# Designed miniproteins, single chains, part 64

Each design is a single chain, and the fold is of that chain. pLDDT is the mean over its residues in the fold that is shown.

## One batch from the design tools (miniprotein)

Design m2218
Fold by ESMFold2-Fast:
Structure m2218 (fold): chain A 83 residues (1-83)
Amino acid sequence: MKEEIAKKAAEFVREIADQLEKRGSEAAPVFRNAAEAVEKGTEIDFAVALIAASVVQTVGSPEERRLAKEAADEIAKAIEEIR
């Protein structure tokens, strides 16, 4: 179950990275790296991914902030399901 939860969250974050890439956002590589961290499924990797999403929520454009929030919410949900 843990591996499936981490994989599902990573796939969601990867979809966010794809949406950002289609929009020409420089944040896309940040979310690709976050998805790889989430897929590893450790507490530290989840924390790194949440920090990355939080940075984009602070400095991103309105669209980047919206997508970053969606990614952060899904990562947080995965953490609660794994706990």
Scores: mean pLDDT 81

Design m2219
Fold by ESMFold2-Fast:
Structure m2219 (fold): chain A 56 residues (1-56)
Amino acid sequence: SEERRRRLQEQRDSLRRETERSVADLRAQGQDDEAALHERAGERRLRELERQEQEL
């Protein structure tokens, strides 16, 4: 189903926005280094989701 692919793309977009919000929250707490690490971890998760989709 084509809708299945669209749903996963939407999930990736949602994850990206959530990561941005989490990063901002961490910075507000004064944890800038942790925020940077969290942002990069989010990018890795996005890539892994794409790979999983291909293997499904």
Scores: mean pLDDT 79

Design m2220
Fold by ESMFold2-Fast:
Structure m2220 (fold): chain A 78 residues (1-78)
Amino acid sequence: MEELRRLMAELGERLRAALSEEDALIVAELISVPYGASREEVIQALEDARRQLPSRLRPDSARRAQGLLRRAIQRLRE
């Protein structure tokens, strides 16, 4: 629980640092994780968000956001 929350908070900070405020909010909107979600549910939510990014963001921002989500997913699977 705590490590999952920490990884998600770190992802949020990295997204805000790498993207514009507007783009970071769009990514946050796409990452719909219910309170108390399992690790598998979080991974699924991140994968779903990653697939939607190219249709919601410009190509450069989508690529950066997808890279950050991919890294977060990999860490959750470790």
Scores: mean pLDDT 81

Design m2221
Fold by ESMFold2-Fast:
Structure m2221 (fold): chain A 87 residues (1-87)
Amino acid sequence: SAEEVAKVLEVLEELKKRIAEVLSGKTRSSLLGMIDLAARDLELTGDIEGVLNMLEAMRDYALSQGLEEAAELLEEARRRIEEIKRE
């Protein structure tokens, strides 16, 4: 629903702010860009499942770069979005 999409966009915006605070340089710009792509695709399609898949891919990227704190923030965002889908 439009209400669920709005809530998921709020989660992504909060995630973006938290990632921006804990990372720097190329890994920061890469993850912020991926979050922006996920938000844009959600606004165009309404596909919340697609956002969950993108968050999983972003977490794999974060882990590959040794970014444990960023990976945890991504998993927290994924769990919040799963909760929104259940309401």
Scores: mean pLDDT 88

Design m2222
Fold by ESMFold2-Fast:
Structure m2222 (fold): chain A 100 residues (1-100)
Amino acid sequence: MIEELRRETEEEVARLLEEGDERGAATVYAAGELRIMSLEMAEEGAKLTELLLSDFEKALEWLKKNKLSKEMAKLMIATALSEGLVTEEQAEKAMEKLEE
């Protein structure tokens, strides 16, 4: 998925450059890179959500090892939810566990 999105972005950028739309090409490239970053955060957020629900202590150790705050953990879970990688129920339960 991410590799495919990167290739699609590169193809669209190349097309716009051939059309002489350098600003459009730059905008598409920037949007593509931001989208890839969002998807990478969503994938990690989905894993964190599953870990919080299956093994809370291991989830807390993972957050400490990666120096991630509760706020960052919530953002990752919210990003996974926005991308449809977790259900609303899973996200709500995981966020509730982080507040404990």
Scores: mean pLDDT 83

Design m2223
Fold by ESMFold2-Fast:
Structure m2223 (fold): chain A 72 residues (1-72)
Amino acid sequence: MDQKLIDLGEKAYRAGYEAAREVVPNGGLAGIIGRLGASYAVDLYLENPDLPEEEILEKAREYAREKAEKIA
């Protein structure tokens, strides 16, 4: 279980970082937003453990993009 949460967090961080980098030129800020996406994905999985990983990652990507657009 712990390893699955770690793996999900890493994938969500990467997806969120990439989405944030499409909007913000600053890599440090994109990294912070990516971490927010990872946290969001883990919380979503804990509340909805039957959600497909691909759906969780897509929601995390959109969450990160929306955060980046509000800050940029």
Scores: mean pLDDT 82

Design m2224
Fold by ESMFold2-Fast:
Formats: structure tokens, sequence, C-alpha cells
Structure m2224 (fold): chain A 93 residues (1-93)
């Protein structure tokens, strides 16, 4: 989605809401917070939504693995790796 200045403020609020939901799983939340430090707000939301979808599907361990892989990936390739993981899980669902 194309982000406007108004959408950026809504994006920050959404990230905070999802972070509160992930607080039920401290391990997933901790890995996500480390990932957040190296991503743009838009990329952070994409990663958060994907991890949240895995959490809702009961695939929390796989979500942690994906987040750790992204943390070890150079910043310029993180979105590429994230998109590959999204496609992989989409095909497995």
Amino acid sequence: SSLTPESLEELQELIETLEKEFSKDPELLEVFKKLKETLSDDDTLAAYLFLYSLYKAGKVEEGIKVAEELLKTPEEKRMEVLNEQIEKFRKES
C-alpha cells in the first residue's frame, strides 16, 4: 500500500497494537523488536503482519525462525527474504 503522512501515523499505532498482541509470546516479541531496529516503518509493518499471521496459525516457532533469518540477512536483502518466506508459507497453507 502507498503510505501518506496520515497513514504513517496510523501505521505506528498499528505496530504498537500488534506489539501488545505479541507480548503474549515474549520470544517472538523480542526477536521482532531486534528486527524493527533495522527496517523502515513500512517494512517493519510487513514483517510484523507476516509474523502475526504465523502466530495466529499456530506456527510461532516457524515465525521465530523467519525473524532470526531476517536479522542475519543484510538490510538490502531482508525484504527479498521476507517475500520468499511469505510465498513459501502461502503454498504450504
Scores: mean pLDDT 69

Design m2225
Fold by ESMFold2-Fast:
Structure m2225 (fold): chain A 89 residues (1-89)
Amino acid sequence: MKELEELFKRLAELSARIEELAKANTPEALEEGRKLLEEARELARKILEDPEFAEELIRRLIERVTERGEDTPEVRAYAWIGAVKQAEL
């Protein structure tokens, strides 16, 4: 569980930073955001490598979306992991 929690924390941090850079809308911010997106995608792939981690992620995504429909960095991070899983199917 510690490993999974650390991965989720890192993914959420990356998602939050990417959203902040996207709001800045400068060439420098967009380039940095692109690099962080690649890091987040690789991290998401690692989480999906474990079926137990993937199941927990889906559970959290459903909980967040159904509870409020929130557009937060955490929800977006979970959406990226979902996209990676769909691409691998």
Scores: mean pLDDT 66

Design m2226
Fold by ESMFold2-Fast:
Structure m2226 (fold): chain A 95 residues (1-95)
Amino acid sequence: MRTLERLEAVRAAVEALRDRLSPASYEALLRTIEEAKEFAEELKKKGASEESIELAADAMIVNAVLSLSEADQRLVIEALRPVAPELAALIEEAA
């Protein structure tokens, strides 16, 4: 599933920030990514389109990042640009 592959790339980018993010931000983001994966799997089982699944997962990640400090938001946006540029742009637009 395209959305799950992208969420794995997002997870890898966040994990690379382990020593740069606050521990609370790091834990919250990894938890939200796992919840987004579980939600994507449930939506897939219910016959949702890939576009709907992607939109729902992206909304969860955007909301989680926007709840962080400005410094942590900037670190995450920069890390996401090479792996999920459209998601990074959504976060920047919403901030």
Scores: mean pLDDT 85

Design m2227
Fold by ESMFold2-Fast:
Structure m2227 (fold): chain A 103 residues (1-103)
Amino acid sequence: GPTDRLVSLLQEAAEILRQSRPQSAEMLEEMATLSENLNSDTFLEIDILSGVLSIRGAVYNDLTLIDLADASYDAAEAILTKDSSRLNSALSRLESAISALKA
């Protein structure tokens, strides 16, 4: 389902970043774990983690990290609000950001 897809994409991003950006990778892994049980409390933690990832992206001049943070937040919120259109858009942006990490 959409939650499984979000979890898989977050885990893939974390694996790619594990060696070059270990702290960002750890945060993405935590977001993946939180996404396995999405509710208002776990979403609040995802909101905080995505905010920190965006700050890290700005500090490192890593625009792809900002894209990962924004897309992950949008996907989690879309799952909670049952917005399929927003979810599809967010997952596509997340996939694009992961593809950019591989380039």
Scores: mean pLDDT 89

Design m2228
Fold by ESMFold2-Fast:
Structure m2228 (fold): chain A 87 residues (1-87)
Amino acid sequence: SLIDKLVEAVLNKDLKTFKEVAAEILAKTPAEDREVVEEAVNLFELLIQTSPNASDEEMKKLMIKALETLEKTYGPNPILEELKKAL
C-alpha cells in the first residue's frame, strides 16, 4: 500500500521516495482530512531530517508519538489510524 511505502521511506531515511509517496497520498486524501494528513507528512519529513542515525525501532517510536500528538489535536482520523497500523 502507499501507507506501507511511506513508512518504509521514513525508516530508510529516503526523503526522495518519501516526498513522491506523500504527494500520492495527499492527492487521494479527502479535503476534510487534508490538514491533518499534511501535518503528519510534515512531521515525518522532519523526523527523516532530524533523526538520521535513529534505528528502525527508534524511528517507529518517534512516528507513533507524532501520530498520537496529531490525534490529540485533530481527533481520530482514518488515515492516521492506517499509519499507526503500518507501524
Scores: mean pLDDT 87

Design m2229
Fold by ESMFold2-Fast:
Structure m2229 (fold): chain A 103 residues (1-103)
Amino acid sequence: MSLEELLRLIGIALRAIGIILDAEQLDQSDEGVQLVIEAARKVLEAAMILIRDGDTDKAIKLAQDAIKLAQKALEVTTNPQVQKLAKEVIELAKELIEIAKKM
């Protein structure tokens, strides 16, 4: 892993933490909120797996699972703030998959 790839993965992990913290401030009765939190937690786990172990297959699988959860959040929520966070999770997961494929 290059220093540039490591810094990008750290950036993804920090953004995933930010999404979790932002989602925890939203209405917890919205089904999309819990889906966004779970999706962001999977992105964080995938980034940590790449940083610690270099296990690209496991990280890609977690990122793909995160995309599915975030897509489900978009389907079940009417809250534009939840929709924004779900879209951010999808973009982070896609970026992580791109980095993993280059390792």
Scores: mean pLDDT 90

Design m2230
Fold by ESMFold2-Fast:
Structure m2230 (fold): chain A 75 residues (1-75)
Amino acid sequence: EEKQKKLDEYRRTGERLAREGNGAELQSLEDELIKNKDYDGLGALISGVAEALLPRAVDAAIEWNKKRVKLEKEK
C-alpha cells in the first residue's frame, strides 16, 4: 500500500532526525505536513521521534527529579 509505505518512511525519518539532533529539519518537515494537512504523516513522524527519544527522555526525567528533590530539601 502506497500510503503505508509513505507513513513508514516518515516514522523512520523522524527517528533518524531525532537521533541526529537535527531539530531544524524536523521542524521544517512538521511545518510542511501541517501546511499540507497530512495529519497521518505528521503522526508517523512524531511516533518515530518518540521512539528515538523515549530512552533519553526517561534519563532526563530521572535527572530532573533528582534536582527537584535536592531543591525541596533546601526549602
Scores: mean pLDDT 73

Design m2231
Fold by ESMFold2-Fast:
Structure m2231 (fold): chain A 100 residues (1-100)
Amino acid sequence: SLAELELLLEQLRRAAARAIEEEPALADVINRIVGLAEQLLAAYRAGAPREELRRIADEILAEVRALHKAVPNPSEALERLEAGVGLLLTAVLPGERFVL
């Protein structure tokens, strides 16, 4: 439901804030991930086609993969952020498998 997606986005924002607090050098990439997640939910709410939702999801995945390369040993806060991304993507695009 939309309410469940809004809750997942709120949880993602909280995880992002914690990750930035612990690792301020990652603020720009984390804020880009949150911004794309907000864009994904806005598109979903507007009834955007699956192709558009997938395009935004792929942009989120590219940012997460860049984060993985920059941080090979992620903190618990970053692991929670990545888990939150996975939950949101799966909820918006059920049946898709996402590799973070």
Scores: mean pLDDT 86

Design m2232
Fold by ESMFold2-Fast:
Structure m2232 (fold): chain A 75 residues (1-75)
Amino acid sequence: SELAVRATRLIVKWAVEKGVKPEDVVRAIGEALGVEANSLEELIQAVKDLVDKGEDPVTIIQKIAEAVRAVLEAA
């Protein structure tokens, strides 16, 4: 939905402007959406794997935002 796209763009902008680490972005969003703790830790591990591979933090945040958009569109 248009709203989901706008919401994810705002999340990316917030994280980049405030210098939030990709792991902290996924934790904050997961907690806000009520994601179960074990599932949230799996998402955090996936984000850490991307960081360990040397992925750009902005690119990782964009990938997180895309996943959030998919969740919001499914709701």
Scores: mean pLDDT 74

Design m2233
Fold by ESMFold2-Fast:
Structure m2233 (fold): chain A 83 residues (1-83)
Amino acid sequence: GKVMVPFSKLPIKRIALLSSSPDSSFARELAAKLNLPLVEVDSVAELEPTDLLVVVGSEELVKAALEEAKRLQRGAMFLGIPL
């Protein structure tokens, strides 16, 4: 199931996608609905404090990304989508 974790009350200004899947359709649709820019990132370290991090991949990838985002205090909100 989808995992959503808020990190701060800062306004979300950008969607950052970390994905092991070539299909970015969910993130693109979400960006369009929220009228926010979408960027693809290779790591949590690339996050801005006002990013919504969308992680799509294995349960292990989702968990690792969530733990790293908490450790680095990066991003405003986390949305994990385990495949």
Scores: mean pLDDT 82

Design m2234
Fold by ESMFold2-Fast:
Structure m2234 (fold): chain A 88 residues (1-88)
Amino acid sequence: SAAEARERLARFEASYAGFAAALRQALANGASRATLQTFLDGVNHALGLLDQLDAQVGADMDPAQQARLAALRADIEAQRAELEALLG
């Protein structure tokens, strides 16, 4: 349902915001390569979860929720690219 899609997207956004904040703090504190690799693994896992969310409830999303999903994906992909550049 649209309500389920909205709730699940909001929950994912809140959870990922906490992860992103932890990543920013780790980078500010000069985290080790091993720690950054753990964050990269987490980003890849988050993209997989976002794909599952889209597959399960994406069809029930209104245009505003679809735009939020797309923006969230872009943010996660940008964080992946940043981590890949730091680890390459």
Scores: mean pLDDT 90

Design m2235
Fold by ESMFold2-Fast:
Structure m2235 (fold): chain A 74 residues (1-74)
Amino acid sequence: SDEENINKIIEFLKKQYPDLTDEEIKKVREFLEKMKTASLDERIALLEQLKKEVPSLKPFFDRAIEALKRIREK
């Protein structure tokens, strides 16, 4: 389910980036919830915004954005 996928992403991020604050995790969860109803272009825009709000995860979001752009070009 989308909820299970969001929970897996959050747990992965907590493990990979242990310095993440509870506030940053909350922001990531909020944006992932918005992405459930978003188009591919809207998901890219949401990830660009999330990069500004959680700059510690910029490399992770940059990779996600590039992956979504590649899907769009196929």
Scores: mean pLDDT 81

Design m2236
Fold by ESMFold2-Fast:
Structure m2236 (fold): chain A 96 residues (1-96)
Amino acid sequence: MKKLEEIKKYVEKALDLLRQMLARGEVDPELLKEIEENLKKASEIAREMGEDGLATLFDNLLKLTKEAFEKRDPEQLEIVVALLEIALGIIKSEIS
């Protein structure tokens, strides 16, 4: 349970940073770096727990986030946000 709470914190931080960038309509390299670090840590903890599916989800969301910034595709960033919100909901249901 404590490891799921840590994943929750990293996912919530990544979501907050993604929402900030979407609201600004601007790519901030420092915010992007923080998003990458938070998603990487979430993936690492999920992998340590044997939750390979969840780890793969975070790895794929990180890849989609990077591609969205390279292509300047805000719709793809909105999809990443939606998928992270779904993942966060699942994590919260397991902690409860």
Scores: mean pLDDT 79

Design m2237
Fold by ESMFold2-Fast:
Formats: sequence, structure tokens, C-alpha cells
Structure m2237 (fold): chain A 95 residues (1-95)
Amino acid sequence: MKLDKEILDEEVEATMQLMKATIDYKYAETEEEKIEALRRMAEALRRLAEALERAAEYFESQGDEETAAYYRRAAEGVRRRAEELEEEVRRLERE
């Protein structure tokens, strides 16, 4: 089965944004830089979750319910991680 190229491109772009934000977080010298990097990581994860959900919709349209379910579980996990990072940002902003 073949995914729509647009969905694949969005997944790749979101993953690259996540990697860049993760590097920025690791090398952050100030609390403000750390908070901004975490925000960008959360944003990239939400974009990745959206791309994975679109992939699930594609496979469901092809009648592949098992692959669609796999991508939906992956999207849920990534979305949960984004929520954890958003909570971390709020915690740091309260300090």
C-alpha cells in the first residue's frame, strides 16, 4: 500500500522540526530558551500526530483497518507526549 506523498512529506517535516527543537533544548543556556524549545517540541509532536492520523484515514479508506489502527495508536501516543511537554512548559513558567 502507498501513502499519499503529501502525508509522508508532512510526517518528515514534523519529525525534522522535532529533532531541531530537541537539539535546541539540549543546548539551551537559559530557562527562556529551554521553555521555547519545549514549546517547539510540543508543536512538532502535534503536527506529527496529525500526519499519523491522516495516514490512518488513508489506510482506512483502502480497507486496511489493521494498519489504520496502528497509525491511530501511534498518533495517540505522540499526542500524549505533546501534552506532557505542554505541562512541563506550564510547570517551568510557574517557577
Scores: mean pLDDT 84

Design m2238
Fold by ESMFold2-Fast:
Structure m2238 (fold): chain A 87 residues (1-87)
Amino acid sequence: SSSIQTSTWISDNTMIRYHTHTTSDGHRFPMASPDYSRFRTMSPSDRTHFRDWMTGYTHGRRNSFRRSGNTSGSRDYDRWMTRHNRM
């Protein structure tokens, strides 16, 4: 069964919570964007840093599947991201 975990990103000025969805296969994906009300009140530098971190996190996960030779997992990750990050 799938589960939802809460994760936190912290800077000196801002704390953002987001949910990570864990599939039955043990794959972890960011399921929800950060709280948009909090994101809107971030400084421009914190907002840029958070976006870069989230982008790096999603790319790192996809590349991890490729490095392990798990092409199916890489495709499933890309499909998941397409479904849940089309905003």
Scores: mean pLDDT 48

Design m2239
Fold by ESMFold2-Fast:
Structure m2239 (fold): chain A 61 residues (1-61)
Amino acid sequence: SAEFEKRKETLRKVLEELAASSSPEVVRNVANWWIKELREAGDFEMAEIVEKLLKELEEKM
């Protein structure tokens, strides 16, 4: 859906901004907290997207 794609893009931008301004440890901790919250809310699809984004960012860090 268009809303899903917008939400995904927003999460990507927030994580990229965090990666630019914070240590790898902080980025990892924030992303892992989001993944946990999303899974507890039953949003497994978005949790998987955050995991993939974190992996992509770790390749740049």
Scores: mean pLDDT 80

Design m2240
Fold by ESMFold2-Fast:
Structure m2240 (fold): chain A 66 residues (1-66)
Amino acid sequence: QLTPAQEQTFQLLKQLGLLSGSRTTFDQDLLAALKDFQRSYGLSVDGIAGPATKAALEAYAQRSKA
């Protein structure tokens, strides 16, 4: 099962168009999407959704809304 924090991360990545579908586990696709986001936005590419990564995900997800 995904933890609530992992589900939040998945939903933000999905909202940004970097990931699609449904996830029940933190798989390689979710990890790859998170690392791709980190690389694209100049964050440390560690695959960890820490405070800086979460703040960036939320900020860019909000920016994508018209």
Scores: mean pLDDT 73

Design m2241
Fold by ESMFold2-Fast:
Structure m2241 (fold): chain A 93 residues (1-93)
Amino acid sequence: MREAQERALRRASEELGEEVTLEKVRALAEAANASGDVEALLEVARLVARLMLRMAEEVPEVDVEAVRAQVAEELARVEALAAERRAREAALA
């Protein structure tokens, strides 16, 4: 698990052109949760999704397609919550 996680973090860093660490992901998640910022929550959700998919690709016993489907469902849920929050904010303005 640790080796697969390190490889996933390296691949994510290469894909995004920036250093991705578990500490950075945790800090972003804590900041997003504390602020309630919907855009920050979406950014964290997408980053976690990328890491989950890359980790699944590093573990031969994992069904990557099943992980991709689960990640897609979770992202759709977060995007729906973001849309609902934006609609509520617009209704108050």
Scores: mean pLDDT 76

Design m2242
Fold by ESMFold2-Fast:
Order: sequence, then C-alpha cells, then structure tokens
Structure m2242 (fold): chain A 70 residues (1-70)
Amino acid sequence: SSSDLQSLINKVLSDALTQLQNGVAPRDVALQAANQFQQWQDENPDVSDEQLAVAIQEFMDRFQEALAKL
C-alpha cells in the first residue's frame, strides 16, 4: 500500500542518515539503501515496479538534499 511504501522510504532514509552521521561513505550508504529496497521488493512481490520506482525516486530526492547539507 502507499502507507507501506512511505514507511519503507522513511526507514531507508533514517538508516541512510544514521550511516552518514557515522562516517560511512555516501556510495556505500547508497548501496545499502538499494539492498534494503531490493529486500523489501522480495518480501512484497505483489507491489508493482512502478510503485517501487516512485518510492526509490522519493528516497533519492531526500537523500540528495541530505548530502547537499554535509
């Protein structure tokens, strides 16, 4: 559901921001985020690729904003 995707985005972003604060390189944070989205898709195979792509784009926009403030 849309609510489940928002929860996913918030969780992945929270994890990413924590990793950045702990000195993890942005490239490694992005790889970890990609793995989290892939794992979630594997657990939710009925969710469309389009819905997941929109969620990933929202995450990327918010992640890029966070990187710009470092």
Scores: mean pLDDT 84

Design m2243
Fold by ESMFold2-Fast:
Structure m2243 (fold): chain A 62 residues (1-62)
Amino acid sequence: MDAGGGAEAMAKAGMPPGAAAGLAARSSVFDREATREAARLGEEGGDPAGAAKGAQLGHMLG
């Protein structure tokens, strides 16, 4: 878990909320709760911050 990873995640968070939810769904193989939170953040915000937050949560948990 690095602060630098956050900046990179934000750059990638430019993807649409659908793409963020798709990534979260893939991770649901083992961490369903984490993927649900990530998907919700991506859908609710629909912005780079939401998607980046979801990606960071997945990284911390996975």
Scores: mean pLDDT 53

Design m2244
Fold by ESMFold2-Fast:
Structure m2244 (fold): chain A 103 residues (1-103)
Amino acid sequence: SEEEERLRKRLREALKALGVPDEEIDYFVNLLIEKLKEVFPEPLTDEQIDAIVTKVVEYLVLKDQPLTRELAEEIVDKIINEMKNNNYKLKVDRTVEEVLAAG
């Protein structure tokens, strides 16, 4: 879908900005999108895509660790659980650019 392509593009751009290797980016992006498809009955809104990208960057900056498969699974689970607990809505206090500037 167009929404899936937009999410993939924005995640790749954000993760590259954090210095994550391409192989780790591909694994993470595929894992997150497959999990989102399992739990979301409707296409993602632009606001939801922005919130997801911001949360991913925030978690990676906070961890300050390589994006291993274990960390990728942890971050994906945190995002999915947060979305489920908030009726498929995410709250973000700042943009991806602001989080990147802080890290």
Scores: mean pLDDT 77

Design m2245
Fold by ESMFold2-Fast:
Structure m2245 (fold): chain A 100 residues (1-100)
Amino acid sequence: SEAEKELAKKIKDFLTKLLEELKTISDQEERKKYFEKALKEDPFYQEGDTIESFLAQTLAFALYLENDEIVELVKEIKEILGIENESIDKLFELWEEMQK
């Protein structure tokens, strides 16, 4: 839908800017603090959201839309933050199955 395309664009723009800023920070713990602050200022933030829950929800939405750009952004953010999370990993496995 048009609303889904608009939301996807806003998510992509948010994650792109976030990733660019995270790349300027050399310390992984400071990157996590920056992400948490940025997340709380984002219109998509919900009370109780963690970095992991936000990334999992965003990735699930990207899979639903088949949006490879958002999938790649989540992957790069996960790697730069050093996050290991079974739910996120399972969603990446599902994405790879969808590409077959």
Scores: mean pLDDT 83

Design m2246
Fold by ESMFold2-Fast:
Structure m2246 (fold): chain A 65 residues (1-65)
Amino acid sequence: MEELIKELKEALLKAGVDESIVNTIIQDIKDGKITVEEAKKLLELAKSGATPEEIIRYYNELFKK
Protein backbone atom coordinates (compact mmCIF):
# COMPACT_ATOMS: atom_id res chain seq x y z
CA MET A 1 0.00 0.00 0.00
CA GLU A 2 2.71 2.55 0.97
CA GLU A 3 4.63 1.89 -2.29
CA LEU A 4 1.41 2.24 -4.33
CA ILE A 5 0.50 5.56 -2.65
CA LYS A 6 4.02 6.96 -3.18
CA GLU A 7 4.14 5.90 -6.84
CA LEU A 8 0.61 7.20 -7.47
CA LYS A 9 1.45 10.60 -5.90
CA GLU A 10 4.60 10.93 -8.05
CA ALA A 11 2.78 9.85 -11.25
CA LEU A 12 -0.16 12.22 -10.69
CA LEU A 13 2.12 15.20 -9.95
CA LYS A 14 4.24 14.37 -13.03
CA ALA A 15 1.04 14.26 -15.15
CA GLY A 16 0.25 17.83 -13.95
CA VAL A 17 -2.52 17.14 -11.41
CA ASP A 18 -2.69 19.82 -8.69
CA GLU A 19 -1.14 18.75 -5.36
CA SER A 20 -4.40 19.54 -3.50
CA ILE A 21 -6.31 17.09 -5.76
CA VAL A 22 -3.53 14.48 -5.41
CA ASN A 23 -3.75 14.75 -1.59
CA THR A 24 -7.56 14.36 -1.76
CA ILE A 25 -7.23 11.20 -3.91
CA ILE A 26 -4.67 9.70 -1.50
CA GLN A 27 -6.90 10.50 1.50
CA ASP A 28 -9.89 8.85 -0.26
CA ILE A 29 -7.77 5.71 -0.74
CA LYS A 30 -6.77 5.72 2.96
CA ASP A 31 -10.44 6.24 3.97
CA GLY A 32 -11.55 3.31 1.77
CA LYS A 33 -13.63 5.49 -0.60
CA ILE A 34 -11.36 4.32 -3.43
CA THR A 35 -10.29 0.66 -3.54
CA VAL A 36 -6.69 -0.53 -4.10
CA GLU A 37 -7.78 -1.81 -7.54
CA GLU A 38 -9.25 1.61 -8.46
CA ALA A 39 -6.03 3.28 -7.23
CA LYS A 40 -4.02 0.96 -9.52
CA LYS A 41 -6.22 2.00 -12.47
CA LEU A 42 -5.52 5.67 -11.67
CA LEU A 43 -1.79 4.88 -11.59
CA GLU A 44 -1.97 3.11 -14.99
CA LEU A 45 -3.89 6.07 -16.44
CA ALA A 46 -1.30 8.58 -15.13
CA LYS A 47 1.61 6.47 -16.44
CA SER A 48 -0.03 6.05 -19.89
CA GLY A 49 0.25 9.80 -20.60
CA ALA A 50 -3.34 10.75 -19.79
CA THR A 51 -3.98 14.47 -19.30
CA PRO A 52 -4.84 15.95 -15.86
CA GLU A 53 -8.38 16.52 -17.23
CA GLU A 54 -8.79 12.81 -18.11
CA ILE A 55 -7.40 11.67 -14.75
CA ILE A 56 -9.77 14.00 -12.83
CA ARG A 57 -12.73 12.82 -14.98
CA TYR A 58 -11.96 9.18 -14.15
CA TYR A 59 -11.57 10.02 -10.44
CA ASN A 60 -14.97 11.80 -10.42
CA GLU A 61 -16.62 8.74 -12.04
CA LEU A 62 -15.49 6.64 -9.04
CA PHE A 63 -17.75 8.77 -6.78
CA LYS A 64 -20.81 7.87 -8.90
CA LYS A 65 -20.51 4.26 -7.73
Scores: mean pLDDT 80

Design m2247
Fold by ESMFold2-Fast:
Structure m2247 (fold): chain A 95 residues (1-95)
Amino acid sequence: SMAAQRRAEAIARGRELADVAYNKALELMKQGKSFEEIRKEAREIFRKAGLTREELGAVLDYAAQLAETGSPEQKKAAYAIMEAAVEAMRELDAA
């Protein structure tokens, strides 16, 4: 169905932007940036990309998977991305 195709596309885009944000978060952690600075950067990535609620849901699901198997640094990066995605969803709900 077209609905299944749109869901697959949303998942793919959410994963793509989650990977971009995750790699950026790891680089910022290497530079000694705080959790709040990393979260703000991830949020800006999602805002500029114009992610839909469905795409942000895919970001959350993928970041949760990254949080399960990573090092402490990788888990921190994943949690920052999850928090950024939740905040982006709240902005959509407020608009």
Scores: mean pLDDT 86

Design m2248
Fold by ESMFold2-Fast:
Structure m2248 (fold): chain A 62 residues (1-62)
Amino acid sequence: MLTPEEQALIEQYVEAVKAKNYDESAALISQLMAYAREAGRSEEEVTELMNAVSDAYFETMK
């Protein structure tokens, strides 16, 4: 389950992608992964976060 902080980072990522600010979107992904690992999430949980980011990315393509 995603925390509100992780959801906020994903929302910021979506806005960066919509703005075509790919440097910012890449930085936000790195920040999200670092945040999750520092919070003690497993690699499986980090993979779940990356899946949520991918889903959010594909939502911007609709």
Scores: mean pLDDT 77

Design m2249
Fold by ESMFold2-Fast:
Structure m2249 (fold): chain A 80 residues (1-80)
Amino acid sequence: SMMDEELKKKIKEAADELVEKAPELAKEYGAEKAKKAIEEGGRRAIEYAKKHLSPESAEEVEKYVEEATKKAIERIEEAA
């Protein structure tokens, strides 16, 4: 559906932006706080996707967000 595709795209775009900004967030708020916020945000995004998207789209979003969360945390660790 159009709503499914739009929401999926928005979540993926938000995840990509978070990966890019992750080192800056760690610099501003501290690495531990930034990592926890990223992990919590990713978890909530996956839960939201599972409630509002088709099972196939939700699975795609879950894999994407999990990978983005991992990359964001790795970028924070590299910047420390």
Scores: mean pLDDT 84

Design m2250
Fold by ESMFold2-Fast:
Structure m2250 (fold): chain A 100 residues (1-100)
Amino acid sequence: SQVDKLLKELQELRLKFIDLYNELKYKISHKQLTPEEARKKLEELKKLYKEIEKKIQELLNDPNASEEEKEMAQSGLERFKKELKETEELIEKYLNELEK
């Protein structure tokens, strides 16, 4: 079904987001990123978030998606939004420490 396809696409995007999020946290903690790399990776994470948000909006507007699927997708989006904000704050702190 179209819903099954959308859920599979969301799963793939979510895994990519989690992988990049974990990579950024690891590399920041070990000071393994240049300022340019940190900014580029943050922009990649923001792009993934926007793609996830778009797919979730498509799911929320699909009459064939269950209430449970819609609720789980919305909760996932809220979690990723929080993780993105935490990553933005972490990178801002990291870049500030490199400039001092």
Scores: mean pLDDT 87

Design m2251
Fold by ESMFold2-Fast:
Structure m2251 (fold): chain A 100 residues (1-100)
Amino acid sequence: VARLRLETLGMLQLFAREFEELARESKDPEAKEALLRLAQIFRDAADALRANPDASAAELVGLLRGTRAAVEELRAQTDYAQDVMDSALATLEAQIARLE
């Protein structure tokens, strides 16, 4: 569990940083807003996991499912960053499968 927790934390932190960087490079204010909201979703998930160093596999799956739901909700609210959100959703689904 500890190794999977660290790998999951690393993944969430990496996505947050990548989306923040994409937002910084974006010239379109609506695309920038969508990317910053996406980065915040992953930042919040990383912060929640960091606050629970003894997270069980079930708690980790719950966190990832919640993160996936937040990305799906954002995807439904905006036409921007769809490909990036689809990629993030696929990665979250793969990580959930690894924990089951």
Scores: mean pLDDT 84

